# Designed miniproteins, single chains, continued (3), part 18

Each design is a single chain, and the fold is of that chain. pLDDT is the mean over its residues in the fold that is shown.

## One batch from the design tools (miniprotein)

Design m8592
Fold by ESMFold2-Fast:
Structure m8592 (fold): chain A 76 residues (1-76)
Amino acid sequence: SIEEAVKLAEEVAKRAEELGKKSTPELAKGLEQTAQDARQAAELARKSSEEVAKLVKEGAKRTQQHLDALEKALEA
């Protein structure tokens, strides 16, 4: 649903910002871009069809998996 896609994308944006605070300056720049992209995806999902919302949700899930891997690497 559009609501699920928006919620997931916003959650990914928030998580990327939090990880940026724990990262090197170089990594923080990439995470800031990830957060911005996720927020734009959430806005796109709000204004678009269910088909686009599904694509946004899939993208957000993929980004969440990458953030999980990065968070584990930062804790090593």
Scores: mean pLDDT 81

Design m8593
Fold by ESMFold2-Fast:
Structure m8593 (fold): chain A 101 residues (1-101)
Amino acid sequence: MKGVEKYTKEMEEEVKELAKNPSKDFSKMKNAHRAILAAQFEILSGVRSEVIEKAGVYYLAGLLLMYPDMTDEELRAEASTLGFPLSVVEPARKLAEELRK
């Protein structure tokens, strides 16, 4: 099975759908769980940080679409807990804003 790259593409489509049809139900991002797990395994396997950052950006953007009132501190805490670099927070916020158009 292809790792993070496949699941980040699926997460991109889920995040676009969340932007059109907002929901607080994380089950609307079923592939988010798979992408997060794949990202963790790929980090341990020495995958390039660029692919891992992309997964983190889509995950946090999805959280912002579900919970618009999340602070940067809360987003940083989530990224840190999952092992994503903190550099994903600003791109995720911009992506969520762009998708709301």
Scores: mean pLDDT 69

Design m8594
Fold by ESMFold2-Fast:
Structure m8594 (fold): chain A 65 residues (1-65)
Amino acid sequence: DLEALKAEIERILAKVRAGEATEEDLERAQRLITRLVTEHDAVELAQELGRELREAAREAGLPLP
């Protein structure tokens, strides 16, 4: 459901901010963000979480999703 997708994305964001994330974690988070739009029409939430993910990845020195 929407809350489960959001929770998983937030978990990956926390992992990125802790310096523990892999490129696969970023790819997974991006897929989950896409599912917010395709399965739930949650466009604004997806845009915000996508922005947070890109900023966190940039700060952690990981390739942008």
Scores: mean pLDDT 81

Design m8595
Fold by ESMFold2-Fast:
Structure m8595 (fold): chain A 81 residues (1-81)
Amino acid sequence: SMADLREQAEELLSEGLGLLIEAQELIRNKAPKEEILKVLDEARRKLEEALRLAEQLGDSAMVAEARRLLRWVEEKREEVE
């Protein structure tokens, strides 16, 4: 249902944000590059799926939020690579 898709998208956005916070903490603590990139890659996968679901839902606010978080992933990758 549409409600089930929304719940899945919201869960994926929450998980992606959590992984971004984890990656930010790893960067602050000077963790190995490979560890940081692994967490960022997981965040990216979850947020790309959230974006796909948000687009299916036609929820422009959720699409904007997913795109904002994906830009954050790319920003953090640039800091590490």
Scores: mean pLDDT 90

Design m8596
Fold by ESMFold2-Fast:
Structure m8596 (fold): chain A 68 residues (1-68)
Amino acid sequence: MPSVIEQAEQIFRDALEAGTVEALEAAIARLEELRAQSTDPAAKASLDAVIRALRETRDDLLAYRARR
């Protein structure tokens, strides 16, 4: 069975491959749900890092779109 971290990494890769704001927002929401359900502090810290990276990528994409 894939670990929570392996699932988070797959969600991250899939969202980046899709390259849309909608896919990034959906991935963030899904990872936040996984974080809320987790009781392991190490898993929560790893999920926080992935969520932060996706939020930064989303914000960068939105800023890029706003320039056009």
Scores: mean pLDDT 80

Design m8597
Fold by ESMFold2-Fast:
Parts: C-alpha cells; sequence; structure tokens
Structure m8597 (fold): chain A 98 residues (1-98)
C-alpha cells in the first residue's frame, strides 16, 4: 500500500472502513486529491473523525462530504463505489480496494 501510493497524485479508495489505509495514502506528499467511498455511513463518519479532516463541509450531493488534509482536497462518499468507477481510470492514478 505505501509503495503503491508513494508516487500517486490522485487516489480513490473503495471500502474506507475506519480509515487505517486512508492514513497511509494521506501521508503521501505528492497526493493532489483523495476520494474515499464506503457503503457504511457510520464507518465513513468514524474514518473522517480518525483522519482529522479539516474544513469539513457537506456537499449539495447526497452522501458526499468534502474537506482538506494539509491543504489537499479530500472527498468522502457514502454509497455504491460503482458511481465513481465509470471514469475512475481517467481521474485516478491508483484505485485501492480494502
Amino acid sequence: IEEEVKDAKRVLELGVGTGEVSKIVLKNPKLEYFVGVDIDKEALDEAIKNLKVENLEESPLPGVKTGTYKGKPVTFRVGDADAFLKDAEKAFDVIIRT
């Protein structure tokens, strides 16, 4: 995981859970943006809290919250990852499934 993400600028994580893997991803100084998706709202809310996401805002889109981590944009979505997968290969350098 750390080796997979060390050079990644745009990362999508599917199945964020409590955010343990997200912590490793967010340590990458080359990261430009991060999107985390989980079907479990309670797990995702715990991950956001555990990661100490800054400037957390509820998006106009249902189930989407945005914020920053050390000035970098982060987005969290509750729901089916398939909604993000259609253009994922164009938008993300790395896709992690946890």
Scores: mean pLDDT 73

Design m8598
Fold by ESMFold2-Fast:
Structure m8598 (fold): chain A 90 residues (1-90)
Amino acid sequence: MQDLVGQGHELLSKGDFQGARDYFQQALSIDDDGFVQLGLGIVYQQLGDFDLALDYYRRAISLGTAGARVALGDLYRQMGDLVTSQQYYS
């Protein structure tokens, strides 16, 4: 699990969003881990699929995942909703 999540984050840092998605989807098929949900949110945000990114970030927040609220705030800021973005940073 951690190895798949780690490889997903490594590919995200290199800009390989399709490769990162494949690793996170494999991890998700094993366990519904909040960090996997967060990783998929980041992938879809970088691919420009903001609706799917929102869904994954909300799931990560529901699982108590550290950083998920900040990530959702960053997504709202990228979408131009600065008011909602500020609420998630609080």
Scores: mean pLDDT 82

Design m8599
Fold by ESMFold2-Fast:
Structure m8599 (fold): chain A 65 residues (1-65)
Amino acid sequence: SISEALNNAATLLKRSSTKELAGFLAQFTLDLGGAPTELANDAVVIALKNSPEEAAAILLSIASV
């Protein structure tokens, strides 16, 4: 569920695990109805590498719609 996804994202941020957050974000994107374009995938990977918090903010914004 979206609520469970948001709680998991908050927990992963506290752990500072870029790999775990990347895996979660990828699965969440698939659950929303498809894989992003290659450019979007690259942007997500770069964001997760440099700022896991930014990737989580994107996840939260998507879930809020």
Scores: mean pLDDT 53

Design m8600
Fold by ESMFold2-Fast:
Parts: sequence; C-alpha cells; structure tokens
Structure m8600 (fold): chain A 96 residues (1-96)
Amino acid sequence: MLSEEEKEYLIRLLEEFKEYAKKTLSPEEYEEIEEKLEELKEKIEAGDLEGALEILEEMLKKEKNPLVRALLRGLIELLKALKAGQSHVPTLEEPP
C-alpha cells in the first residue's frame, strides 16, 4: 500500500500537472483533464495504483499535446515503479 508521504507526493505532482495543463491547453481540453485528475487523486488516496494507471493510459490515448503526453508518460512510469516496489516486499517472509 502507498505510504501517506507517497500519497502526498503524488497529489502534489497532480497539482503541478493541473497548473501546467491550465496554461497549455484550451479551456475545454483543460476541463476534461481536470475531471480525470480528480479521478486519479481519488485512486491514489485509496492506494489503487492499478486504477490510477488505467486512467493515465486512457488520458494518454486521447491527448494530442506532446508536452502533456510526456508528463502523462512520466506519471505512468512513476506509478509502475511504485507498484513494482510494493509487490516485492511481502514475498521475503521466508528466504530459501
């Protein structure tokens, strides 16, 4: 599960992404992104990294701005790394 510090860090990144999108995108495109970012925030707060990744991948498929796409890819890679780290820790209960 995500630590409280990891959740706060990810929420801060989403906030920074939101500000960047607001400056870069049209008002209509920004509204769509804002709604998806709120859904992402809920998934992160719930510790649902898989659900968060699904939302990011869907956003990436629809996004045409190359800078916003680069930010989405960065977030996807970060969440995948966090998910991979979590999956390794519970398996070391009994070494061979």
Scores: mean pLDDT 75

Design m8601
Fold by ESMFold2-Fast:
Structure m8601 (fold): chain A 75 residues (1-75)
Amino acid sequence: GKPINLENFKQKTLQAIAAYKQSGDQAGLVRQFKSDLKAFANNPEAINFILEQAKKHLSPDNYKEIEEFAEQLKQ
């Protein structure tokens, strides 16, 4: 089966977001989202989830950086 543990990925992402929000490390959260986008570049559902979380939890400037990075992964 290939449903890629998407539920586990979503749970880990939410835990990482909570940890970074507690520490105030938005730069760390940006790096985490970029890493996740690279890992799931071929998974539209995972990409959409990451972009949704980035928009919710990052500043507008940091979200724009993540959105532009995601577009660069789509050749």
Scores: mean pLDDT 80

Design m8602
Fold by ESMFold2-Fast:
Structure m8602 (fold): chain A 68 residues (1-68)
Amino acid sequence: AAAVTVEVTATTSDSSASARLTAAAGETVTVPFDLPGDDAVGSLRGLTVDAAEDVTTEAGATLTVDLV
């Protein structure tokens, strides 16, 4: 089965959090981030998604980032 492996990094002015995960073809993967700060979501400075060096993709694979 085809899959996408990515590293997701969420940053604010004073913090960052990252997670590495794999999404299979036709699948949706949600990555929860608990960023420090009273308004972390409102103060988000950047969100980066980096594919691993060996990425195999297939139509229908999705990645959802959930900031909690």
Scores: mean pLDDT 49

Design m8603
Fold by ESMFold2-Fast:
Structure m8603 (fold): chain A 70 residues (1-70)
Amino acid sequence: SRDEKVQLASGALGKLIDYARTHLSDDELEELLVRYAERAGEVIRASRSLEELQQNLEKLLEEVKKEIDS
């Protein structure tokens, strides 16, 4: 359902914010969150199941963490 997708996306966002707070300024965090929201929207649309959505969101989180570390 839409509510389950929102819960998964919110959980992934929370993990990203916790990681980013230790590495980025407030301005950089805001810019990252806008870009993350766009990419997360694409992942939500492309995913066929909740299980696939969870896996794709975990991959997105790891990709974004690598961008922060760069």
Scores: mean pLDDT 78

Design m8604
Fold by ESMFold2-Fast:
Structure m8604 (fold): chain A 83 residues (1-83)
Amino acid sequence: SEMDEMRARFLALAARVQQTAGLLYQALQQGKISEEQLRAVLAQLEALLRQLQDLVRNKAPRSAFEAQAAQLEALIAEAEALA
């Protein structure tokens, strides 16, 4: 079902956010980023992931879900580039 596909995609993105957070913590330990940069990026990732979860919970249109998922993927890519 479309809801099962959106839920699976949400879980995959949640896992990528968790992995990205780990990479950012390593980047902080290596002096590549500041604590302020870490907190700002983590807050943005958490906010977008929460918004995506709410879209799944509220059975939002697939188009709205895909637009938010694309924004989260873009932020994950930017965060990975910092690490």
Scores: mean pLDDT 89

Design m8605
Fold by ESMFold2-Fast:
Structure m8605 (fold): chain A 68 residues (1-68)
Amino acid sequence: LAEEVERRARELLEEEARRAGVRLASVKVTVHDDGSVEIEVLPARAEDLARAFEVAARVAREINEWIA
């Protein structure tokens, strides 16, 4: 199950980052024991930091709603 959640989160991150025009240098997806998901990202360019965080927050919210 954690594998499916991680895969879904990574797919959504790729799609949302592409739409936002952000390239991600690092992506970390953590599925906690309670089923909640935490997503950490770093953009390839420092200028995109705020946009990358917005993308990660949006995806984390969607995934957590999906698994609830």
Scores: mean pLDDT 78

Design m8606
Fold by ESMFold2-Fast:
Structure m8606 (fold): chain A 82 residues (1-82)
Amino acid sequence: MEGKGKAVVKSPELGEVTAEGTAFLDGTAFGLVVEAGELPVGTVLVAPAADGEIPKPGTPVMILGPDGREIARGTIESFEFT
């Protein structure tokens, strides 16, 4: 599944931040390429997914900056397709 979405992520380094962009969801992985919000444009969120379902609150997330370097690790608190 692919579409526009909004995510809330929490990390010790960044606190609680909101990101909007293009989300990708398959049977094993969730991704979001940030286009707007509190993270730089081109940031990528990567989290595990099960059975093509939206990650549950507290799922580990890796936050990669626009340069492809890891900015932070945290948890996904919510996600919605918009």
Scores: mean pLDDT 81

Design m8607
Fold by ESMFold2-Fast:
Structure m8607 (fold): chain A 87 residues (1-87)
Amino acid sequence: MEEEVLAAARAAGLPVFDFDSEEELKQKAIELAKKRGYKVTDVEVEKISDRVYLVWARVEVTPEDQAAASEDGTVWRPVAVGRLKPP
């Protein structure tokens, strides 16, 4: 399960981070989304397993994303995957 998510993230060009806190993961993901030119309106972290987390960003619709747009003109995009560091 974990290896499949990490492999899929790498194949999709999503960054994979080792992190100590959910806040650190969110901050790194937001910075990367901004570097990619996304206008981020919101961010959410999804727990995939006990150590693997997927970060979603709500971004303004681009021409490429219009088919997936919400009624407010935004779409949720996966932007990063985090792996919690072992203690």
Scores: mean pLDDT 71

Design m8608
Fold by ESMFold2-Fast:
Structure m8608 (fold): chain A 90 residues (1-90)
Amino acid sequence: SVKDEMLKLVDEAVKKSENASEDEAWDIIQETLDKILEIVEKEMPEKAAEFGKKLQEIVLKAIELLEAGEEYKKVVEKFAEEVKKVIEEL
């Protein structure tokens, strides 16, 4: 399903991020989010606006945690869980 495809993209991004530098991991995450949003915009256009808003909230929370000095790996793990949750709620 489209939802399974998006969940797989999140899992692949997390796995790639584990072996990447912080900057490289951030690029992987941004590219993955762009891909997921494109899928939602094409396949579920009626849900795209709400989904995009939820993704933005998750990104802003991740930035807040990083600025507070939280470990990058922990922030990525929490970020992935929240993104998967909003995908499951589609």
Scores: mean pLDDT 82

Design m8609
Fold by ESMFold2-Fast:
Structure m8609 (fold): chain A 91 residues (1-91)
Amino acid sequence: MMKKVLSEEAVKLVGKEDAEKAADSVVGMYERGLQSTPEKKEEIDKLMEKLKSEEGKKVIEEWSEEAEKVSPEEGKLAKATGMAGSAIARS
């Protein structure tokens, strides 16, 4: 069972409300993946393992850079979502 964890760094970056939304988004994505095909579950499990590793920092940075092309606020939200995913994966 995936445990919801708030990243203190995400809270500092986007505030508690948006950090909680980011954590909820990650948990919801995982739960929806479990209800789909075995292939989708494996994809999500691999993503969570990657977010747990040092490579996860690069993934988060890439997500932030792509989102920042839309707006600086979207970049911060993408980074907070990645941080939430990493914190949950490491819990």
Scores: mean pLDDT 71

Design m8610
Fold by ESMFold2-Fast:
Order: structure tokens, then sequence, then C-alpha cells
Structure m8610 (fold): chain A 67 residues (1-67)
């Protein structure tokens, strides 16, 4: 479950050109999934949180807002 969350995040980020952060984001997803519980809901929440963080950081960078 934590491994599935990590694999999913890594795959999505690599596919969308975020290869440089994919491995780190995968580790964030794995840790978040472990903390939220190794359930389908915990995995979904972990994936969502990490993807929102990555997207938010990129939006902040494009808008010139400090993260």
Amino acid sequence: MAEEAAEYVKRILEKNGYSDIAEQAAEWAKEAARRLGDTEQGMANAVTAVLLRVVGDEIDKELGIES
C-alpha cells in the first residue's frame, strides 16, 4: 500500500516531466501512506497530498510566490 502510493506518484511525475523530484515525492507518499494507515483511503490521501504539494510548488514558482 505505501509502496503502491510511492510507485503511483513516481510514475505520474515522471510521465509529466517532473523526473527530478519523482523519487523524493515517492518517498513523501510512502511516508504519508504509512502515517495515514496502510488502507486504500490512506493511500489515496497520501497520493493526493503529495501531488498537491508538487503542483503547488510549481504554481508558486510560476507566479513568483515564495513557497
Scores: mean pLDDT 72

Design m8611
Fold by ESMFold2-Fast:
Structure m8611 (fold): chain A 78 residues (1-78)
Amino acid sequence: AAAAAEKNKLVEEGRAVAEETVAYVRDHLSEEEAEEMRERMEALVQEGASGDVETAKKKLEEIEALAAAARAEAARRA
């Protein structure tokens, strides 16, 4: 019960970061890159949801890293 709640929290956090990042990419990069980001983020969220709590934690780290990379790319393009 506790482990399932922890996993669900990590998955929901990952979804929130993913949605925010896709919106950011759409606004600051391009619609095409936002669609690619959405597909990539959805895959990571699904992998986290289908695994155990350790998998969810690792996928959240990957989602956060991808989000950071997208923001860095936007900053690089000015």
Scores: mean pLDDT 84

Design m8612
Fold by ESMFold2-Fast:
Structure m8612 (fold): chain A 92 residues (1-92)
Amino acid sequence: MQEIWDKLAEEARAAAPSIAPEDREAVVREMTRKLLEETKEELKEAFEEEKEKIIEEIESLSKSSLEHLKMLAEVLGDEETKKLVEEKLEKL
C-alpha cells in the first residue's frame, strides 16, 4: 500500500511542476485523489486484505502518512478507517 501511494504522490507532483508554488500542494493533493480514484478497484482489494494491519499501524504513522491514509479511505468509502485516522490527526 505505502509503495503504491508513494508512486501516486510522485506522479501527481511530476504532473504539476508549472503550477505556482502556493497552489502546487493543493493541485498535487487533487491529482493524487484522482489517481487513487482511477486505481480504486485494485486498491480496494489490496486495502481490504491489509485493513487489520493498517488499522494497527495508525498509532505509529506520521502526520503525512495519516493524511494519505485518510485520502485513501475517503476514495474507497471506508468510513471506519477514515474516522480512526481523523481521530488520530485531531490528537496530533
Scores: mean pLDDT 70

Design m8613
Fold by ESMFold2-Fast:
Structure m8613 (fold): chain A 72 residues (1-72)
Amino acid sequence: MSMEELKKEAEEWLEKFAEELRALGVSESAIQRLKDEILKGFEKAKTAEELKKMFEELKTAMEQLIADLRAA
């Protein structure tokens, strides 16, 4: 998979993550800031392997964040 394909997949994943956060009552401004920070992180990847690792770490972080929000 190319870096461009991975970036597109990550952006599509971020939109689904944003929908879940909206469902939990998180503000649009907070969602936008989170998306911006994640995308800035992806820009630091030099290889497809690094980007893929960041994307997998993002999925894990998303699951943890959603679990924490539901527990609160």
Scores: mean pLDDT 77

Design m8614
Fold by ESMFold2-Fast:
Structure m8614 (fold): chain A 87 residues (1-87)
Amino acid sequence: EKKKRIEEALVNFVKAAGDYAVEGSLEAAQRAARFIASAVKTAGLLSPEAFEKVLKVADEMIQKAAERNPEKAAILRGEVERAVKEL
């Protein structure tokens, strides 16, 4: 139950950070990428299920960014891929 609440908080955090990246500047995208990468790493420490859910939401935010600005999508993807490799 408590793990599910943390998972839901991480999912909501990634969605908010993703929207910040999509609507903001390239600098905002760089900051959001670090926030999302940190959330993915935290989810990986919490459970495999949380990791899969948070990573899926991160990928959805990367796709949303790619529709407006491929450079933002590349920034987000690079940081998320680095976080996954560090796990």
Scores: mean pLDDT 86

Design m8615
Fold by ESMFold2-Fast:
Structure m8615 (fold): chain A 61 residues (1-61)
Amino acid sequence: HMTREQLIERFRENFLKLPGDEREEAARRYAQLLTNGASDEELQAFVDEVEKRAEEARKAA
């Protein structure tokens, strides 16, 4: 089970790997999740999406 702190660190690391146009949207979604008191499960799902997108962007040379 990943802690909320670990999820936040994973978001920060993968956020920097996103394309510029996707970073703005990811930042807005992240802020909304924190403001609305999202569960660890909701935050995990969001971070997993960001991580997957960052990896896809890396492969799209």
Scores: mean pLDDT 79

Design m8616
Fold by ESMFold2-Fast:
Structure m8616 (fold): chain A 77 residues (1-77)
Amino acid sequence: EALERALEAADKAIEYAKNKDVDGAIQSVAEAVRHSGAAPEVLREGIEAVNALLNGDYEKAIEEFKRLKEAAERVLS
């Protein structure tokens, strides 16, 4: 199921961000966006999360990943 895969990828991105693994977090958010079918709302939250990661703002990145999960649930319900 596309929603389950998107949420799993987003959860992995959160765990990578908690461990300050920027590359793992970026790969996992890309997978979450892909499983959403690149839905615009999910893509927007993914871009914001990546920007936060690249700026070293891991707390903001985690919040954006949570918003990405909410967007995926709305789009793929």
Scores: mean pLDDT 83

Design m8617
Fold by ESMFold2-Fast:
Structure m8617 (fold): chain A 72 residues (1-72)
Amino acid sequence: PSKEEVIADFRETVVKSEAYFLARVHPEYRAETDAIIEQIDEAQRNKASLDERNALLDEATERLLAMERQAQ
């Protein structure tokens, strides 16, 4: 696989783990984190293009960071 594909696979694992953890600690963010997880899972299941996967991961990472900063 390309270097970009390997990076995307690794980022998916990390982002999903962070989303799962954030939802457990801050239930008020559950709906948004669930949406992020579902988007990633669906993209992986459907073998979305690398560009699409990277775009979703970039957005997911930014959204998770924003929620973490806003949380208490």
Scores: mean pLDDT 83

Design m8618
Fold by ESMFold2-Fast:
Structure m8618 (fold): chain A 68 residues (1-68)
Amino acid sequence: MKYPVLGDLSLVKDKEAYIALAKTIPEDAEVVGLRAPRSPEEVEAWLARAREAGADEAFAEKLAALFG
């Protein structure tokens, strides 16, 4: 199982919430870097990309909720 991480936090309104969520990733877990969505309309497409990359669905949805 892979966990999505963002290379750019500019669209994350609550960066502390993002850091707290990232700390829940197990130390032995595989991570996949995904480009952040450019707008709220791209969030569903971002979630689809996360699923295609084999990312944990519950984690990806929690991360998507942090986008503005």
Scores: mean pLDDT 74

Design m8619
Fold by ESMFold2-Fast:
Structure m8619 (fold): chain A 65 residues (1-65)
Amino acid sequence: MSEEAKERAEKIVEAFNGNKAKIEAMIKKLEQDVEEGKRKGVPEERIKLTEEVIEALKELLAKLP
């Protein structure tokens, strides 16, 4: 996982004040963007970066109290 993806995920969690429902909704939206991007031929490198952000968000969500 890239440092940039981790930092971006941390900023999203901070912006949502650790609200699990909002973070889960963001993860779902990003997953939909990945699937649509794959169908529309978006470059794999860009898709991989988005997938890394999704993974970082899931890890942070699991660590929230």
Scores: mean pLDDT 80

Design m8620
Fold by ESMFold2-Fast:
Structure m8620 (fold): chain A 96 residues (1-96)
Amino acid sequence: SSALDEALRLIEEGLKLLKEAGDETGAKIAEQAREVVEQLKKDPNNQDLIFELEILLGMARIRLGVLKLINGDEKSIEGYELVIEGLELAIEAVRS
């Protein structure tokens, strides 16, 4: 799916920013998101993988919300925004 490929691109861009920012937890979330989306490309009807993407999306949203509240690192914020966009795109692509 071209949508899943675009989701991976966004997640990889976010991962790069999170690594550059030294956000180790964010980088781990992005790495897990990439792995789950890669598996979902092979098995797009796997409900357990879709549920894992929803969990990762929730974790990324919570961390982004806290970073914005405390005026945290701008590169981390941008990294989470890209990972969230990629996760939302991946979930929409497999539910459509």
Scores: mean pLDDT 90

Design m8621
Fold by ESMFold2-Fast:
Structure m8621 (fold): chain A 80 residues (1-80)
Amino acid sequence: MTLEEKQEKARKYLEKFIKELKPSATGNYEIDPNLLKALEAVGRAIGDPELLKEFLELLRKLDEETREKIVEELSRIVQD
């Protein structure tokens, strides 16, 4: 798999997560600095800063358990 194919795959999964989670995003939560740093690294790997911004705004409305699960899945996708 090329780098471009990997980035496209990660971008599509991020878009899917945003779409699926948006209806349940009703809270207002602080994001841990370490988690934010990891997400910024993932965003750089994907190459779409606007999509990353939308995802970060969505994460602020999700509970901590849901955020941890999504970040773990996204990191796993980017690393493969």
Scores: mean pLDDT 67

Design m8622
Fold by ESMFold2-Fast:
Structure m8622 (fold): chain A 78 residues (1-78)
Amino acid sequence: SMKEEVEKLRKEADSLTATLKAIADASGSPQARADADLAGKYLYQSVEKYEEGDLESHRELTSKGVGYAIRAVGIAIE
């Protein structure tokens, strides 16, 4: 059901956000943490848009969230 899909997406966003924050915090880089926080914000917004039925915004926000996640990890391992 749509409710089960939304719950799954929220749990995936929570797990990824927690992992990104842990990586950023372990690096000691304020920039990695800032990009990790932005990744989390966009991923949570993408789930909200999916729940609203706005699939175009969902895809765009997911892409932005993933982009910031890649940047955060890249900075953390520099």
Scores: mean pLDDT 88

Design m8623
Fold by ESMFold2-Fast:
Structure m8623 (fold): chain A 70 residues (1-70)
Amino acid sequence: MAKVIIAPTVEEAKKKLKELGIDGEVIETPLNLSKALKLIEEGKHVGVGAGNEGSALIIEKHAREVGAEV
């Protein structure tokens, strides 16, 4: 099952992925929000540095809708 890790910053997302032993691409949002959504839709493990609450909510909703583990 694809894992999506949402953290306030890219560095926190990287740290959490490393602690869980998950190989995933880390994306900064809102700057690269579309890329993050595409990777989640493709079933990839993704870390997200959500720079704001709105980006975090969009990513979480989308991840849950495609059956990813958040």
Scores: mean pLDDT 82

Design m8624
Fold by ESMFold2-Fast:
Structure m8624 (fold): chain A 90 residues (1-90)
Amino acid sequence: MMSFEELKERLLEITREYTAEEDKEKQEKLLEEARELFKEMIKQKVPLKELVELMLEMMNIVEEEATKEKQEEFKKMINEIGTEANNYFL
């Protein structure tokens, strides 16, 4: 089981890899891995505030380094995870 610190570091690594990745299939695999890591954080009962702060940090990296199209795909993934997290904490 990965700790919150390890999950956070891996998500930031995935975000940087995603912004640099030109292969669409590899991009999709990175987004899928990110979804699974967020689900693990939710399962570990990481506070919603910490999840939101991490999502904002990841979005900042993507907005600075990625194309507009990559930004929209990444934002869609973040919105999907945010909705899932809110449903869990209802």
Scores: mean pLDDT 80

Design m8625
Fold by ESMFold2-Fast:
Structure m8625 (fold): chain A 92 residues (1-92)
Amino acid sequence: EIQVPEVTEEQAKHIVEVSKELLKQEDELEKEAKRLEEEGIRASHYGIPGAEYIRLMLEMIKKLIELVEKGVDPVDAVTEALKELLEAIRKL
């Protein structure tokens, strides 16, 4: 039901390459998100909204890479990953 913009083959390949690079930083991004939430709690802050977006992006990236590794076409893989990201954002 969510309309996903059409992605060209070149754009999909570029997104996959960038996603692989971001996935190499997954542990550091997760640690940073957790650290910022913990600091916010100690400072009587509620967690930072940005931490949820980092986690949603990481889940999208993981799904995208998993689909590509399973032999799904990059355009189809990116489209499915974007659809899930948009649904997740809609629920925020």
Scores: mean pLDDT 70

Design m8626
Fold by ESMFold2-Fast:
Structure m8626 (fold): chain A 58 residues (1-58)
Amino acid sequence: DEELTAEAELVLSDPVRLAVARVELKRVFGTEEVTVENVKKLIELGRKLREEALKLAK
């Protein structure tokens, strides 16, 4: 998806977000390779989890 690709590129350009993505990729997918494709998968999963968490919040 175009929007996911753009977000993944933003993550790759931000050193803090890049570091977080690397840690999460290793945890979830067992890879330290921070690629656009892998970050897109993380963003999609993160958005679903965030939406559910916000739904449960006050």
Scores: mean pLDDT 75

Design m8627
Fold by ESMFold2-Fast:
Structure m8627 (fold): chain A 63 residues (1-63)
Amino acid sequence: MTVEELVKTLKESRSKSTDIDPNIKLSQFFQQLQVTTEQFNEILANKDNEEKVREILEKIINS
């Protein structure tokens, strides 16, 4: 999955009313990306800032 798709998923999770809490959905998604707990927490802390989330995700993908 690309950073664009991940940012889109984050945006949808925040805007759409779903049975799954956005944080839980993101947690499962990031497990598949094999991100660290620290990176995951940083993304959650900045979940309302798509630009910051994009920076973090690009850093992870390019590592």
Scores: mean pLDDT 62

